# Ledger of designs, part 92: designed miniproteins, single chains, continued (2)

Each design is a single chain, and the fold is of that chain. pLDDT is the mean over its residues in the fold that is shown.

## One batch from the design tools (miniprotein)

Design m7398
Fold by ESMFold2-Fast:
Structure m7398 (fold): chain A 92 residues (1-92)
Amino acid sequence: SMSDLQQQLRSMMRTMITTLQRQGLNDTASRLRTLTRQSLSALSNRDTSSFQRSLDTMSQLLRQSLSNPTVRDNYTDNLRNLGRLATDTLNS
């Protein structure tokens, strides 16, 4: 459901932002908070294209910012999976 998508996004972003802050990546964490607000707005407007673009931007930001490939790949894979789930939910 839409509520489940919003809940998953909020939960996922909280974890990612906390990880970035623990690593001292405060500017990256701030940018991710902005992208989270944009993503939630896109979901509320049922704008799949803007939502996917926001997730792609988040993935690029994480790939550039995170040095640990396991954490980076897990986070970007989770974003990709959320994007697919959102497309399926919004287009049904």
Scores: mean pLDDT 85

Design m7399
Fold by ESMFold2-Fast:
Structure m7399 (fold): chain A 66 residues (1-66)
Amino acid sequence: SEAEELYNKGLEAARNKDLETAKKYLLEAIKKDKSFIEKILTGPLAGILGGLPKEVVEEIWKELKK
């Protein structure tokens, strides 16, 4: 799916330490499919980044309030 492709692009950017690009793709993935919220929070991305950027966490909470 498009959301899965965006998530994978975000994960690759995070592995390359490009946090700005990672944030952009991860937020787009969440907007397409909210199930990626759990995958981002519990998946390998959390370990690779040493945590998520504050802006990504804030967008996750906004989506959960809808």
Scores: mean pLDDT 70

Design m7400
Fold by ESMFold2-Fast:
Structure m7400 (fold): chain A 57 residues (1-57)
Amino acid sequence: SLEERLRKLAERYGVSVRAVREAVEAILSGDPVLEALVKHELGEEAYEELKKLAEEL
């Protein structure tokens, strides 16, 4: 399930499930400013994983 994938990513990167969900929504928005914010807040590795998840939606 999507919720399970969000939970596992939150656990891996030490953030809340809400933060992961908001990051996926930011990436899906296509706004480069919001995408840059995700990279800054969660890091490049987390951003790449979330981007892959967003591409599957």
Scores: mean pLDDT 81

Design m7401
Fold by ESMFold2-Fast:
Structure m7401 (fold): chain A 62 residues (1-62)
Amino acid sequence: MEAAERALELLKQGKAREAIQVLVDAGATPEQAINAVREASLLLSQGKEDEALEVLRKALEE
């Protein structure tokens, strides 16, 4: 499973801290992970799940 997909599922469960950790463990900087999780959370609140996933992938350069 992609780290971005795992982070997205954690965000859907309200586990933003765990989502940040997954991205950092996959090679994102803490700043990139925090910014990506914040943006993806906003997109998820708008029902834009595919866009949220793309933001998380971009933080990992894929």
Scores: mean pLDDT 81

Design m7402
Fold by ESMFold2-Fast:
Structure m7402 (fold): chain A 63 residues (1-63)
Amino acid sequence: MDELLEQAVELRRRYQQAVEQGDLESALKSAQELLKLFQQLNAPEEDLKKLEKEIEELQEKLK
């Protein structure tokens, strides 16, 4: 796995832990970083849409 894929795996892990722990601010940051990497990796559209929806939900919960 190249370095970008390793970074994506690590960010996904951090995102999942943050959500599990109720740390919505850290979850939002990790999701945004992960979305950026997914866009660079030309990830499937379904994965990008899923992350965008999760980011929007986290932003609403933080308001």
Scores: mean pLDDT 79

Design m7403
Fold by ESMFold2-Fast:
Structure m7403 (fold): chain A 79 residues (1-79)
Amino acid sequence: MERARELFEEAAEAARAGDLARADELAREAGRLMREAGAPQEEFDEQLLKVAEAVAEALAKQGDEESAAAARAYIAKAR
């Protein structure tokens, strides 16, 4: 579990740095580890929302307002 959370934190950091490809890779790997560990969906969703927020911010900073809006809509619906 701790390794998966660490990978999600790394994914958020990569997204904030503008490396969206690495953020996606790290989040996918973290999700795989959480599923293998039997983590509840609620905990999984919480970590994914943190990465999604970082991605939305990075996309907005890059000028991709459409993708940023889509990411924010996903965050809003996941509540």
Scores: mean pLDDT 75

Design m7404
Fold by ESMFold2-Fast:
Structure m7404 (fold): chain A 117 residues (1-117)
Amino acid sequence: MKEAIEEAIKFVDDAIETLRRVLEKYRRGEITPEQAYATAKAILDAVIRELERLKALSTDPEVKKMLDEQIQKLRELKAELDREFAENPERVPEMLERAISFLEDIKKTLEEIKKKL
């Protein structure tokens, strides 16, 4: 479990770095709003799968609950971002910054889970 949580923390950290690079490419005019959002959505889906994997490996009901809460919040964020992007794709920078902030909070939750192992 401890090794699996450390791998998940690294996975989320790599996801945050990738989103930051996507945001910078968008700000430089190198990619479209559609390309930036598609990449962000794929990264959020990958993080959801990683948290689901970690939940399946856990035998601790409290850890499973904490992971389930983060998975649910990520799915809700994705639904909100899908709606916002459909209404105003020009707001993709703010959407990416929100996704980054959310993943940073998930990373903190994973670090707290690691301390309890």
Scores: mean pLDDT 88

Design m7405
Fold by ESMFold2-Fast:
Order: structure tokens, then sequence, then C-alpha cells
Structure m7405 (fold): chain A 73 residues (1-73)
């Protein structure tokens, strides 16, 4: 049976994946400010799960989305 720690990590990754997917959808619609906020939430969840590579990836995606949002304003 999975341990509590394994279940907690899996839940954090699943939540991160959900926010990342929603961020990607909003970015595809040009909603870059909202996408950046979701990418930052995904990055924080991946960091809590111990996945520093995914956390760094989505932190960079958030920065890119914020830059695109500024150009659209």
Amino acid sequence: SPSREEIEREVLVALGDMYASLGDKLASQGKYKEAAELYRKAAELYKKAGDEKLAEEYEEKAKEAEEKAKKAE
C-alpha cells in the first residue's frame, strides 16, 4: 500500500498538473496574466512535492506569461 508520504506527493503533483494544464489553456487563449498566476501555483505545488525541475520549468513559464501580459496591456 502507498505510504501517507507517497499519497501526499502524488496529490501535490496531481494538483500541480491541474494548475499547469489550466495555465496552458488560458495562455493559448491569450489570457497571459491568469496563465502566469496558475503557472506560479503549479510551480509551488511541484516544489512542495520535491520536483524542483518541474517547479523551475513552471516558474519560467510564469515569467514568460507575465512578459506577454505586459506587451498586451
Scores: mean pLDDT 87

Design m7406
Fold by ESMFold2-Fast:
Structure m7406 (fold): chain A 77 residues (1-77)
Amino acid sequence: MEEYLKKAKEALKKGDNKEAGYYAVKAAMLSMKKVPDSEINRAIGLVLRAIGAYLDGDGKEALKYAEEVYKLAKESE
């Protein structure tokens, strides 16, 4: 999860929106596996939004949604 978020941020730093979006989607999908059942529908919605942003070439928006899924996963104790 964190490694792919880091790769997405590094890709954005280089201006590579396609690579950033790809790693953001990977991070979102992996984070979704650790989200509690009570938040799973929200996490699925955020992952779909990250995929949409990636397909639109918006790596920054894809990373934003990936970070939201990661936060949901981290708040599950």
Scores: mean pLDDT 84

Design m7407
Fold by ESMFold2-Fast:
Order: C-alpha cells, then sequence, then structure tokens
Structure m7407 (fold): chain A 74 residues (1-74)
C-alpha cells in the first residue's frame, strides 16, 4: 500500500541520515526516493534523488533526512 511505501521511505531516510559513509548514505537516499515515488510522494522522491547524487556525506545525510521526513507526511 502507499502507507507501507511511505513507512519504508521514512526508515530508509533515517538509515541514510545515520550512515557512516557517503556510499551508504547515497544508497539509502536512493531507496527513500524509490519508496517515496511508489507512495506518490513527489517531495520525498526529489529529496531522495538529490541525496543519491550528493557529493559529500553531510549533503547525502541531510537530503536522506528530508526525504524520510517528507515520506512520513504522505
Amino acid sequence: SKEEYAKAGARAGEQGYNAEGVAGARAASWETAKMSEKAGNKEGADYGRKGALAKTLEEAREYAKKAGEASKKG
């Protein structure tokens, strides 16, 4: 369901925010983008894609967090 995808996106975003390396943060952001898109959440998907393309760990974490928070809102 859309709600299950929203929760999955939120969890992936939290995982990205807590990631210790840029590769992990980017991967989690990409997962958040996919789950947010399936949930119909354009904002979460956009933030997640930006996190997946982020050049630094700090950028990737911040976008993952924003994507996860947006995903929770539906």
Scores: mean pLDDT 85

Design m7408
Fold by ESMFold2-Fast:
Structure m7408 (fold): chain A 98 residues (1-98)
Amino acid sequence: AEEIIEKAKKLIERAEELIKEAEELRKEARELGLDEAAALAEKAIELAKEAIKLAEKAIEAAKEGKLEEAKELLKKAEENLGIAEFNLAVAKLLIDKA
């Protein structure tokens, strides 16, 4: 239970940092007229926000002793954050090539 809560908290922190970086990158992409890079950064923000919601639900499930539900929620949160990180990386590459 405690290990799930700690992992979820770290995931939330990582997702919040990603959102901040993605918002700055989306602004830069828009200023450069790179619509595809801006869209990828926006998608990264949406996925990271979903990861935070899933991680918060995982913390609540773990506190209630619902360990299997908490593990599944944390896994979904990690999957969403991974896709967000990938979209942000692609957006960075598009800006670098401009």
Scores: mean pLDDT 89

Design m7409
Fold by ESMFold2-Fast:
Structure m7409 (fold): chain A 86 residues (1-86)
Amino acid sequence: SKEEVEEQLDRGLETLDKDIALLEEKLKEAPDPKLQAILEEAKKLKEKIEELKKKLEEGADPEEIREELQEALGETLKKLKEILAN
């Protein structure tokens, strides 16, 4: 349902905001190129989720938004694995 997808998007944004704040605090204490790259990917994911929330509010199909969210999460996970492997 629209309400379930909206809840997933809101929960994702809340979690990302907390993770971004934690990463920014860690980077203030000790510069780390890998953590900086992870922070940048987290910020990109947040922007994508905010975009999806706007589309949902504009009347987009909740199932299509859910699929786009899963794709965005999958792409972010791939990039995080690449950062950690190097």
Scores: mean pLDDT 87

Design m7410
Fold by ESMFold2-Fast:
Structure m7410 (fold): chain A 100 residues (1-100)
Amino acid sequence: MSQDQRLIDFIQSIPYISPDQQQRYQDDIRQYSRTMDQNSQQMRYSGIIRLAMDTTARNSSDDTFRQIQSRMTDLMRSMGIPQSRIDQIMSDTDRTRRQS
């Protein structure tokens, strides 16, 4: 399965993202898949993942958040996103979770 389809499947699995926002993320992912090289795609995809996880952190229970965060880290590693970026997103979204 392509990186873009895996990311779309991940975004669709998050019930806290509005239908309009899910469609916007899917459109952005499809555009990046068609127009950008692999390295540029990874940067853009990590940004979408951060936004999706921030929304998840504000709206989910701890158990649900941890489950989705685990799936996010596995996805990002499979996409070749650097560990430093994964750690940054985890730290930022964990902070959002605890401050809401």
Scores: mean pLDDT 84

Design m7411
Fold by ESMFold2-Fast:
Structure m7411 (fold): chain A 74 residues (1-74)
Amino acid sequence: SKAAAIVAAAELSLIGTIIDAERNLLDAAGLEAQLEGAREAVEEAKKVASEEEKKKLDELLEEAEAAVRAAIAA
């Protein structure tokens, strides 16, 4: 469904952000821009997501924000 595709896209965006932060492949500006894009995808996904999907998106976003913060601080 369109809703499932939107939720999956947000999850993939968050996972990609975590991987890029952990691999140190982007500078601080690049990581911040990628995280902002992921946040926008999560906002759109939350409009159509179930409560369980929203919880998973919030958990992944928290992990992505922590990974980006750690990478920038290093």
Scores: mean pLDDT 83

Design m7412
Fold by ESMFold2-Fast:
Structure m7412 (fold): chain A 72 residues (1-72)
Amino acid sequence: MEEEARKLLEEAKKYYDNGQYDKAIELFKKAVELGDERTRAEALRLLAVVYSKKGQIEKSKELFAEADALRA
C-alpha cells in the first residue's frame, strides 16, 4: 500500500519531467488516494506544481493549502 503509493509518486514525477502533465496528474491523484499522510502531502504539492504549469492557478493554490494542512 505505502510502497504502491511511492511507486505512483515516482512514476508521476517522470511524466512531469517529460512534460506529460495530464498523465502526471492522474498518477499523483492515485498517490494521494493510496498514500500515507506524508506521501499524500508530497503528492498534493507536486499536483499543485503541475496545475500551476498548466496555468490553473486557483486549483494550484487550493492543492498547496491542502498539503500544508496535512503537514501541520
Scores: mean pLDDT 81

Design m7413
Fold by ESMFold2-Fast:
Structure m7413 (fold): chain A 106 residues (1-106)
Amino acid sequence: MPSVLEIVEATLERVVATLEADPRDLAGVRAIVEEGIARILAVDPGALEAVGALAFLEAAIQRVVEQPELAEEALAAFRAEAARLPDPRLAALLTAAGERAFAIIR
């Protein structure tokens, strides 16, 4: 069975790949995040920080795609929140995927 961090990494790579194929595919991003969250909770029902991190990235992507005029504010808020995550490995994975996603959808 993969670890929570391995599921997060795989989910984040799928999110980025989905946006590379179509930078407006919010439904695809949501489906991938929902599947990732379900897999995380099946492995560790207490992994609420990882669940929250994936949900936060989805919400940030949706905001930038729907309101591109707020992109700089959304990106700054995302970077600040990712930096506050207690698990440095989770923070690094989320930050790297977020930077890649925002480079595509800006």
Scores: mean pLDDT 85

Design m7414
Fold by ESMFold2-Fast:
Formats: sequence, C-alpha cells, structure tokens
Structure m7414 (fold): chain A 64 residues (1-64)
Amino acid sequence: MEEEKERVIREGKERLERARKEGASRDELIQLAGEVARRLRALGASDAEVAKVAKELVDKFIPA
C-alpha cells in the first residue's frame, strides 16, 4: 500500500511538471493536484496525509 501511494505521488508530480511546461492553466493544475489527492484517499491515505501532499503540490507547481 505505501509503495502504491509513493507511485501515485511521483506520477502526479511528473504530470504537473509536464503540464506546467506545456502552458496548462492554473485551474488545470489544480484539477491534476485534486486527482492525486483523490487517488491517495482511494488507497486509504488519511485526511492529514492527503492535505500534506496536496499542499506540497500546490506550493511547488501552482504559483499564486
């Protein structure tokens, strides 16, 4: 289970980085980060774990 969560996070970061380079909108980047959060919840991640990952993705890939 833990290895699957790490894979989801890694794939999510890669997709967000690629989308940013290809000129994706802020809303599209938020949608991609939300997809990562949803997949983590499906794998049994706690709300605290999901919130931490979502914050890291937003802070890194979705500038204000």
Scores: mean pLDDT 79

Design m7415
Fold by ESMFold2-Fast:
Structure m7415 (fold): chain A 74 residues (1-74)
Amino acid sequence: MVKIDESANLSKEQLETIVRIGLKELEELYEKNKDNKEVIDKVIELARKLADWARKNGLEELAEELERFIKKAE
């Protein structure tokens, strides 16, 4: 089974693309659902998972962007 979080065989450019797409989708969900606390809580949970994954793959700047998004959403 191939996992999306498996970094050993992905280039840094591919990893950055995955994280950027994820962040963009989470930002769009946040903006569209600001009044829905349940959706916001799920978006924050997913953003934390993505930030952890980005940091583990050496994408520190993108992890920091995700952490800033989380602080804004909280």
Scores: mean pLDDT 77

Design m7416
Fold by ESMFold2-Fast:
Structure m7416 (fold): chain A 112 residues (1-112)
Amino acid sequence: MEEIREKLREVVKRLRDAVGKFQAAADEEMARHPEHAPLLREAVGKAQGAVNLAASTIETGGEEADRAIKVLDEAIKALRQARETVPSIAPLADEVIRLLEEAKKYLEELKK
């Protein structure tokens, strides 16, 4: 259990960095193309929420892992929609998706 929590902490740290880069790119894209703003704001908000909930779930020893997994899935869906609509942010969105899927794997292990 401690090994899984440590791996999840490392993923959450990388997620915070990746989401920060995605937010910065999304902010620049929204300034250039305001029509993308609702989609990008949703993707950023859901990604930030997922990171915060994953971090909280580590502190509680996995008590809300099922809820965290559901929120991560919603964030992944929003990021996939964003990358399809805004190809310029796809590499950053893909990195966040990859890390969210890795975090989901460790949250599933934490439930056992």
Scores: mean pLDDT 86

Design m7417
Fold by ESMFold2-Fast:
Structure m7417 (fold): chain A 58 residues (1-58)
Amino acid sequence: PVDPAYVAAEEEIRRYAREHRVAVPPETIVKVGELLNANKGKLSPEEARELARELVEA
């Protein structure tokens, strides 16, 4: 099953990478996934996107 929050976070990571022409570190991607799993069912897609943005922008 597709988790809308996870999809939103993944799209934000891809958007950031394309916009800034950078590779997002694998550790950052793992961290986003861990935080989404820790908050499973508690984060909206919008909140998940904001979380991903904050972690990749640093």
Scores: mean pLDDT 76

Design m7418
Fold by ESMFold2-Fast:
Structure m7418 (fold): chain A 105 residues (1-105)
Amino acid sequence: MKKAEELNKKGKEAFEEGKYEEAIKYYKEAIALDPNNAEAWNNLGIAIFALDPSKYEEAIAYLEKALALDPNNAEAYRGLGVIYDHIGDDEKAEKYFNKAEEILS
């Protein structure tokens, strides 16, 4: 849907400006219009973690939703790697970083 794509783009622009709360709002509006937009789910997970790393479980759930929709989303695997590294799960962090590299190869 054009409107969902426009909202995802506005979210990306807000994220690039460090406006994480505004980015989250736009990504949530995008997925409300198009729940199958894997990029919006991925971006929402990353933005939630960037705003508040203590919400890592919520961020993981959104990244897993992105991967359920698009199993080749390298950015979602990289996002999971960053989150698991942050919480000290080095084995999962390495697994997800390696999976992202496999997709990009």
Scores: mean pLDDT 88

Design m7419
Fold by ESMFold2-Fast:
Structure m7419 (fold): chain A 86 residues (1-86)
Amino acid sequence: AAAEAAALAKGLRAALAEAKELFEELKKKASPEVAKLLDELWEVVEPGVEAAIAAAEAGNLEEALRLLREMLEAARPLAEELEKAL
């Protein structure tokens, strides 16, 4: 429903803002190798979540879910590299 789509969009927007702050803080404390992987992961996550927010704001939960799945698939190799670097 439209109310569920609006709630998802608000939640994703709040989570994205908090995640950005945490990523920047983590990068300052991380090794250069980990900081680089965090940058590469953020370059995939931020546009993917932003696209999902836009779809949810348009009331299209199926499209929002599709975009989140595409983002996760694109992020997976970078997340695996990050796990190995930790």
Scores: mean pLDDT 83

Design m7420
Fold by ESMFold2-Fast:
Structure m7420 (fold): chain A 84 residues (1-84)
Amino acid sequence: MVSVTLTIDPPTSSDSFTGTYNGQTILQIGTSGTIDRNLRASDVDFQAGDRVMAIFNANRDNNIIDTLRIISANTSTQASITDI
């Protein structure tokens, strides 16, 4: 099981945000989007069943920590996720 910590940047609009890992964008959620998104990171080996912890930064409302689960992996650097 691989655990990756994401920092979620506050969106330019109130209802969308991006997740970064070591300065690389690996998660995007839009106003009409779902939690299921593709993760990409050059230095992370993603596997189905892995957990990703998303941390909303201090400029995002409520500073929430969510745990996301990788539901499929296409390569070691790309996987699909869902909210747990």
Scores: mean pLDDT 42

Design m7421
Fold by ESMFold2-Fast:
Structure m7421 (fold): chain A 62 residues (1-62)
Amino acid sequence: MVHEVAASIHLTGAQISIEQGDLDTAREEIKAAEELVKKVPDEKAKKKLQKQIEELKKKLEE
């Protein structure tokens, strides 16, 4: 639960940073979220967070 909430916060920060053009901060937020997602025990929540990470990474490559 704690790791899920923390990962979600970092993913929100990454999304805001991308929208503001701060790609370096967005990459750091995504890395923090990836580390936290690895520790999420609920497989359903983990899958949801991994999908969000993938979508954000795709935006960084555009």
Scores: mean pLDDT 80

Design m7422
Fold by ESMFold2-Fast:
Structure m7422 (fold): chain A 70 residues (1-70)
Amino acid sequence: KAKEALEEGRKAAEILRKAGLPEAAEHLEKAGEYAAKAEEENAAPGEYNPYLEQALKEIAKAAEEVRRAA
């Protein structure tokens, strides 16, 4: 569900902000927004969904920021 994807992203971002990683939090918030858009598109299993791909890229960027800050 789109609302749940956004909420999960916001919760993860809040944890990262409290850990002192605001850049990682920003990327996770964007990932949640893209995940919500992917759900709205109702892509069939196996079909390409550009919003889902963008969400995965933002998750990867968040992970990179965490590694860089460590």
Scores: mean pLDDT 73

Design m7423
Fold by ESMFold2-Fast:
Structure m7423 (fold): chain A 95 residues (1-95)
Amino acid sequence: MISKEEFEAEVDLALVEMALATAKNIATQRGNTEAAKLISEYGDKLIAEYRELVEKGDWEGARKAVRDYLKEASEKIAGLDPEVAAFLKRLAELF
C-alpha cells in the first residue's frame, strides 16, 4: 500500500498533467503555437522537478514547484492567450 501523501501526490500530478494537456490542445487549436510550446516547456520542467521532490519526500517543495512553474507560465502566456494564462494562474492557486 502507498502512503496517503504518495497517493495525494500522484493524484495531484495526474490532474496537473491533464490540465496542462488540455491547455496545450486549446492553444494549438487556436493556432497559438508559441503558447502551446511554452505550456510544454514549463510543464516538462514542472513534472520533472515534482517527481524528484516527491521521491525525496519533500511534499511542500513539490507543491511549491507546481505553483511557481504555473505562475511563470501564466505570466509568459498572458500576452499570447489571456484565457489560458488565467486558467494556469487559477490552477496554481489550488496548490
Scores: mean pLDDT 85

Design m7424
Fold by ESMFold2-Fast:
Structure m7424 (fold): chain A 82 residues (1-82)
Amino acid sequence: SKEQVEKLMKEMDELEKEFDQAIKNKDLDKAQEIMLKIIELEKKMYELHLKGEVSREQMREAILKEASLTIKYLNLLLEQRL
C-alpha cells in the first residue's frame, strides 16, 4: 500500500540519521548493524516495486542512498586502518 511505502521510507530516513550519528561517534559495529537494517528495508521496498507499489524513481533513490552510506562506512574503515 501507499501507506506501507511511506512507512518504509520514514524508517529508512530514521536509520540514516542513526547511521550518521554512529559514523560521527566512530562506532563501526553500530554503523554496520544499521547498514544491514537499511538493506533489509530496501529489499522490502524492492518487493513492493515488483508489485507496482514503489516507483522506479523511488527505488533508484533508495539504492543511491545505500551506496552513499556504504562509501561513508568504507571511508571510516580506511581512516581507522581497519
Scores: mean pLDDT 84

Design m7425
Fold by ESMFold2-Fast:
Structure m7425 (fold): chain A 55 residues (1-55)
Amino acid sequence: SKVEQIEELIKKNEETIELLEKYEPKTEFEKLLYEAVIGSSRLIIERMKEKKEKL
């Protein structure tokens, strides 16, 4: 179902954030990339949660 697809996408993004937060970036460039990926993943989670509530 579409709800299951949304829940799987949320879970995958949450797991990505957890993995990245456990890693300490070694360079300024890596830090910027990690912040960008974490930020985009959090935004995806919020948007997916909003869509799920409307279903």
Scores: mean pLDDT 82

Design m7426
Fold by ESMFold2-Fast:
Structure m7426 (fold): chain A 77 residues (1-77)
Amino acid sequence: VAQGVRDAMQAIGQQLLQQAGTESADTLKKQLQTGATVLRQAASRVPDPQQREQALQAVDDIEQQTLQQIDQISKQK
């Protein structure tokens, strides 16, 4: 379950980074935040406390990493 949430968040991040050449950084960040919010809601419903914490942490970590990558791409343009 935690792995499924992590995989979904990674997929969202990868899709947004593929759009980095054609979309503005602000648009990509907004879409990332929306996806992360949906996955945090899913993660919060995981019945096992340890897996729930791991899923929430994975969403936060991947969101932060993807935001940094969007900022880097934006600065290089």
Scores: mean pLDDT 78

Design m7427
Fold by ESMFold2-Fast:
Structure m7427 (fold): chain A 74 residues (1-74)
Amino acid sequence: DMRQKIEGVGPGGKIPTATLAHRETALRLLVVAAQVDRDLGLDPSVSREAARELVEEMKKAGLKPAVSEEEIEA
C-alpha cells in the first residue's frame, strides 16, 4: 500500500512521516528525470543511479520506498 509507505511506517514506527514523504517525492522526481532523459535521447544512467542511491539510503534508515526497481529502470 503506497499510502502506508508514505506515512513513514518503518521498523518500530520511529521514522518521521515528513522524512519518508520528502524522500519519496525526491525519488519520484529522479525516476521522472530518468524517463525524460531517455525520451530526449540522453543517458538516463545518472538519474537512475541517484534514484538507486536514495533507495539504498532509505532502506538503511529502515524506510520502505514505494518506487520499485522496475520503475527506476523504466
Scores: mean pLDDT 68

Design m7428
Fold by ESMFold2-Fast:
Structure m7428 (fold): chain A 64 residues (1-64)
Amino acid sequence: KILELFKEISEAITKGDIDKARELRQKLVEALKEAGFEETKIRYVQEQLDRAIKLAEENLKKKK
């Protein structure tokens, strides 16, 4: 389920599991495509998730 994937990504980011967050983000994008979402909307979601993952990665480097 798409909502489940969002929750899993949020949990992975919170735990600092960047690799898992990236894998789940890829699965979410695939699920959105299979569900028939417009490419523009999928790209927007992907960009937002990429930014969130990048911020989490930066926080890990700063040990916060």
Scores: mean pLDDT 79

Design m7430
Fold by ESMFold2-Fast:
Structure m7430 (fold): chain A 70 residues (1-70)
Amino acid sequence: MKFSKEEIEKALTLLVAQGVPISRETSRKIGELLHKSGEELSEEEIREILRQAGLSDETIEKLLEVLKKL
């Protein structure tokens, strides 16, 4: 399954609204990495980008669960 950058941004917004702390610096780095990627991203590509941005594995899996429900 592949996800658009818009879907990933929506999932990040929902996690922040649910109280998951994502710093401005981490959000900026995610945006930069997403901008360098293709229009659609696989789960594995999303995991790699989020790890490079400094998110914990727990937070990454929570994001993927939100994405799968979109």
Scores: mean pLDDT 79

Design m7431
Fold by ESMFold2-Fast:
Structure m7431 (fold): chain A 74 residues (1-74)
Amino acid sequence: MSLLEQARELVEKEKDPEARKLGLEAIRALEAGDLAKALALVEEMIDKYADNALVAELARLLMREIRRRRAAAA
């Protein structure tokens, strides 16, 4: 299973609609190749939902994919 597939599963388990919206936007930014937007959205998720374990795991997966794509682009 890809990191993005794992991220989507975590988004679907999240009950907070605003947290889900941020997670989906970050995944879409990564799928579009907009790494700067994806990073900004992940930082917003961490700032707003620091105590949410699901959001923390989602942010971790998204950061791993951002780093992988940056390495591939260099």
Scores: mean pLDDT 81

Design m7432
Fold by ESMFold2-Fast:
Structure m7432 (fold): chain A 57 residues (1-57)
Amino acid sequence: SAAKTQALIEEGRRIGRETKDPGEAHIKAVEASRARGGDDGQIIEAGTAATLEALRK
């Protein structure tokens, strides 16, 4: 669902803000979204959001 996708993206952004290394942020966001039952597309979007947020620092 769109609501689930948005929730996983927002968690990814939070992980990205809290994680200094973009690669570590990506791995953490992928693991978190998978644990929450995210599909492949949702996992990719969450990981991307975390990476971009970590790079903005």
Scores: mean pLDDT 85

Design m7433
Fold by ESMFold2-Fast:
Structure m7433 (fold): chain A 75 residues (1-75)
Amino acid sequence: SIEEKLKLVERGNLVEEILEQRQQARKDTEERIASAVAKYNQAGDYEGMLAEVQRLKAELEVKEAEFIKKAEDVF
């Protein structure tokens, strides 16, 4: 039915929104990592750089799990 096709389109739009949010989170994390690398490289603090990068990666892993759950909940 047209109504079933419309629901499929709505689910597609929700998935696209989730994918956009995920892409934005990845970009934000990449920018934060780049900023941390630049900052700590300039300071010569390699250990501080590694700690900050690992923290940012862990934060992204939590967000990725949330996006996966949101995408699964759409279908």
Scores: mean pLDDT 84

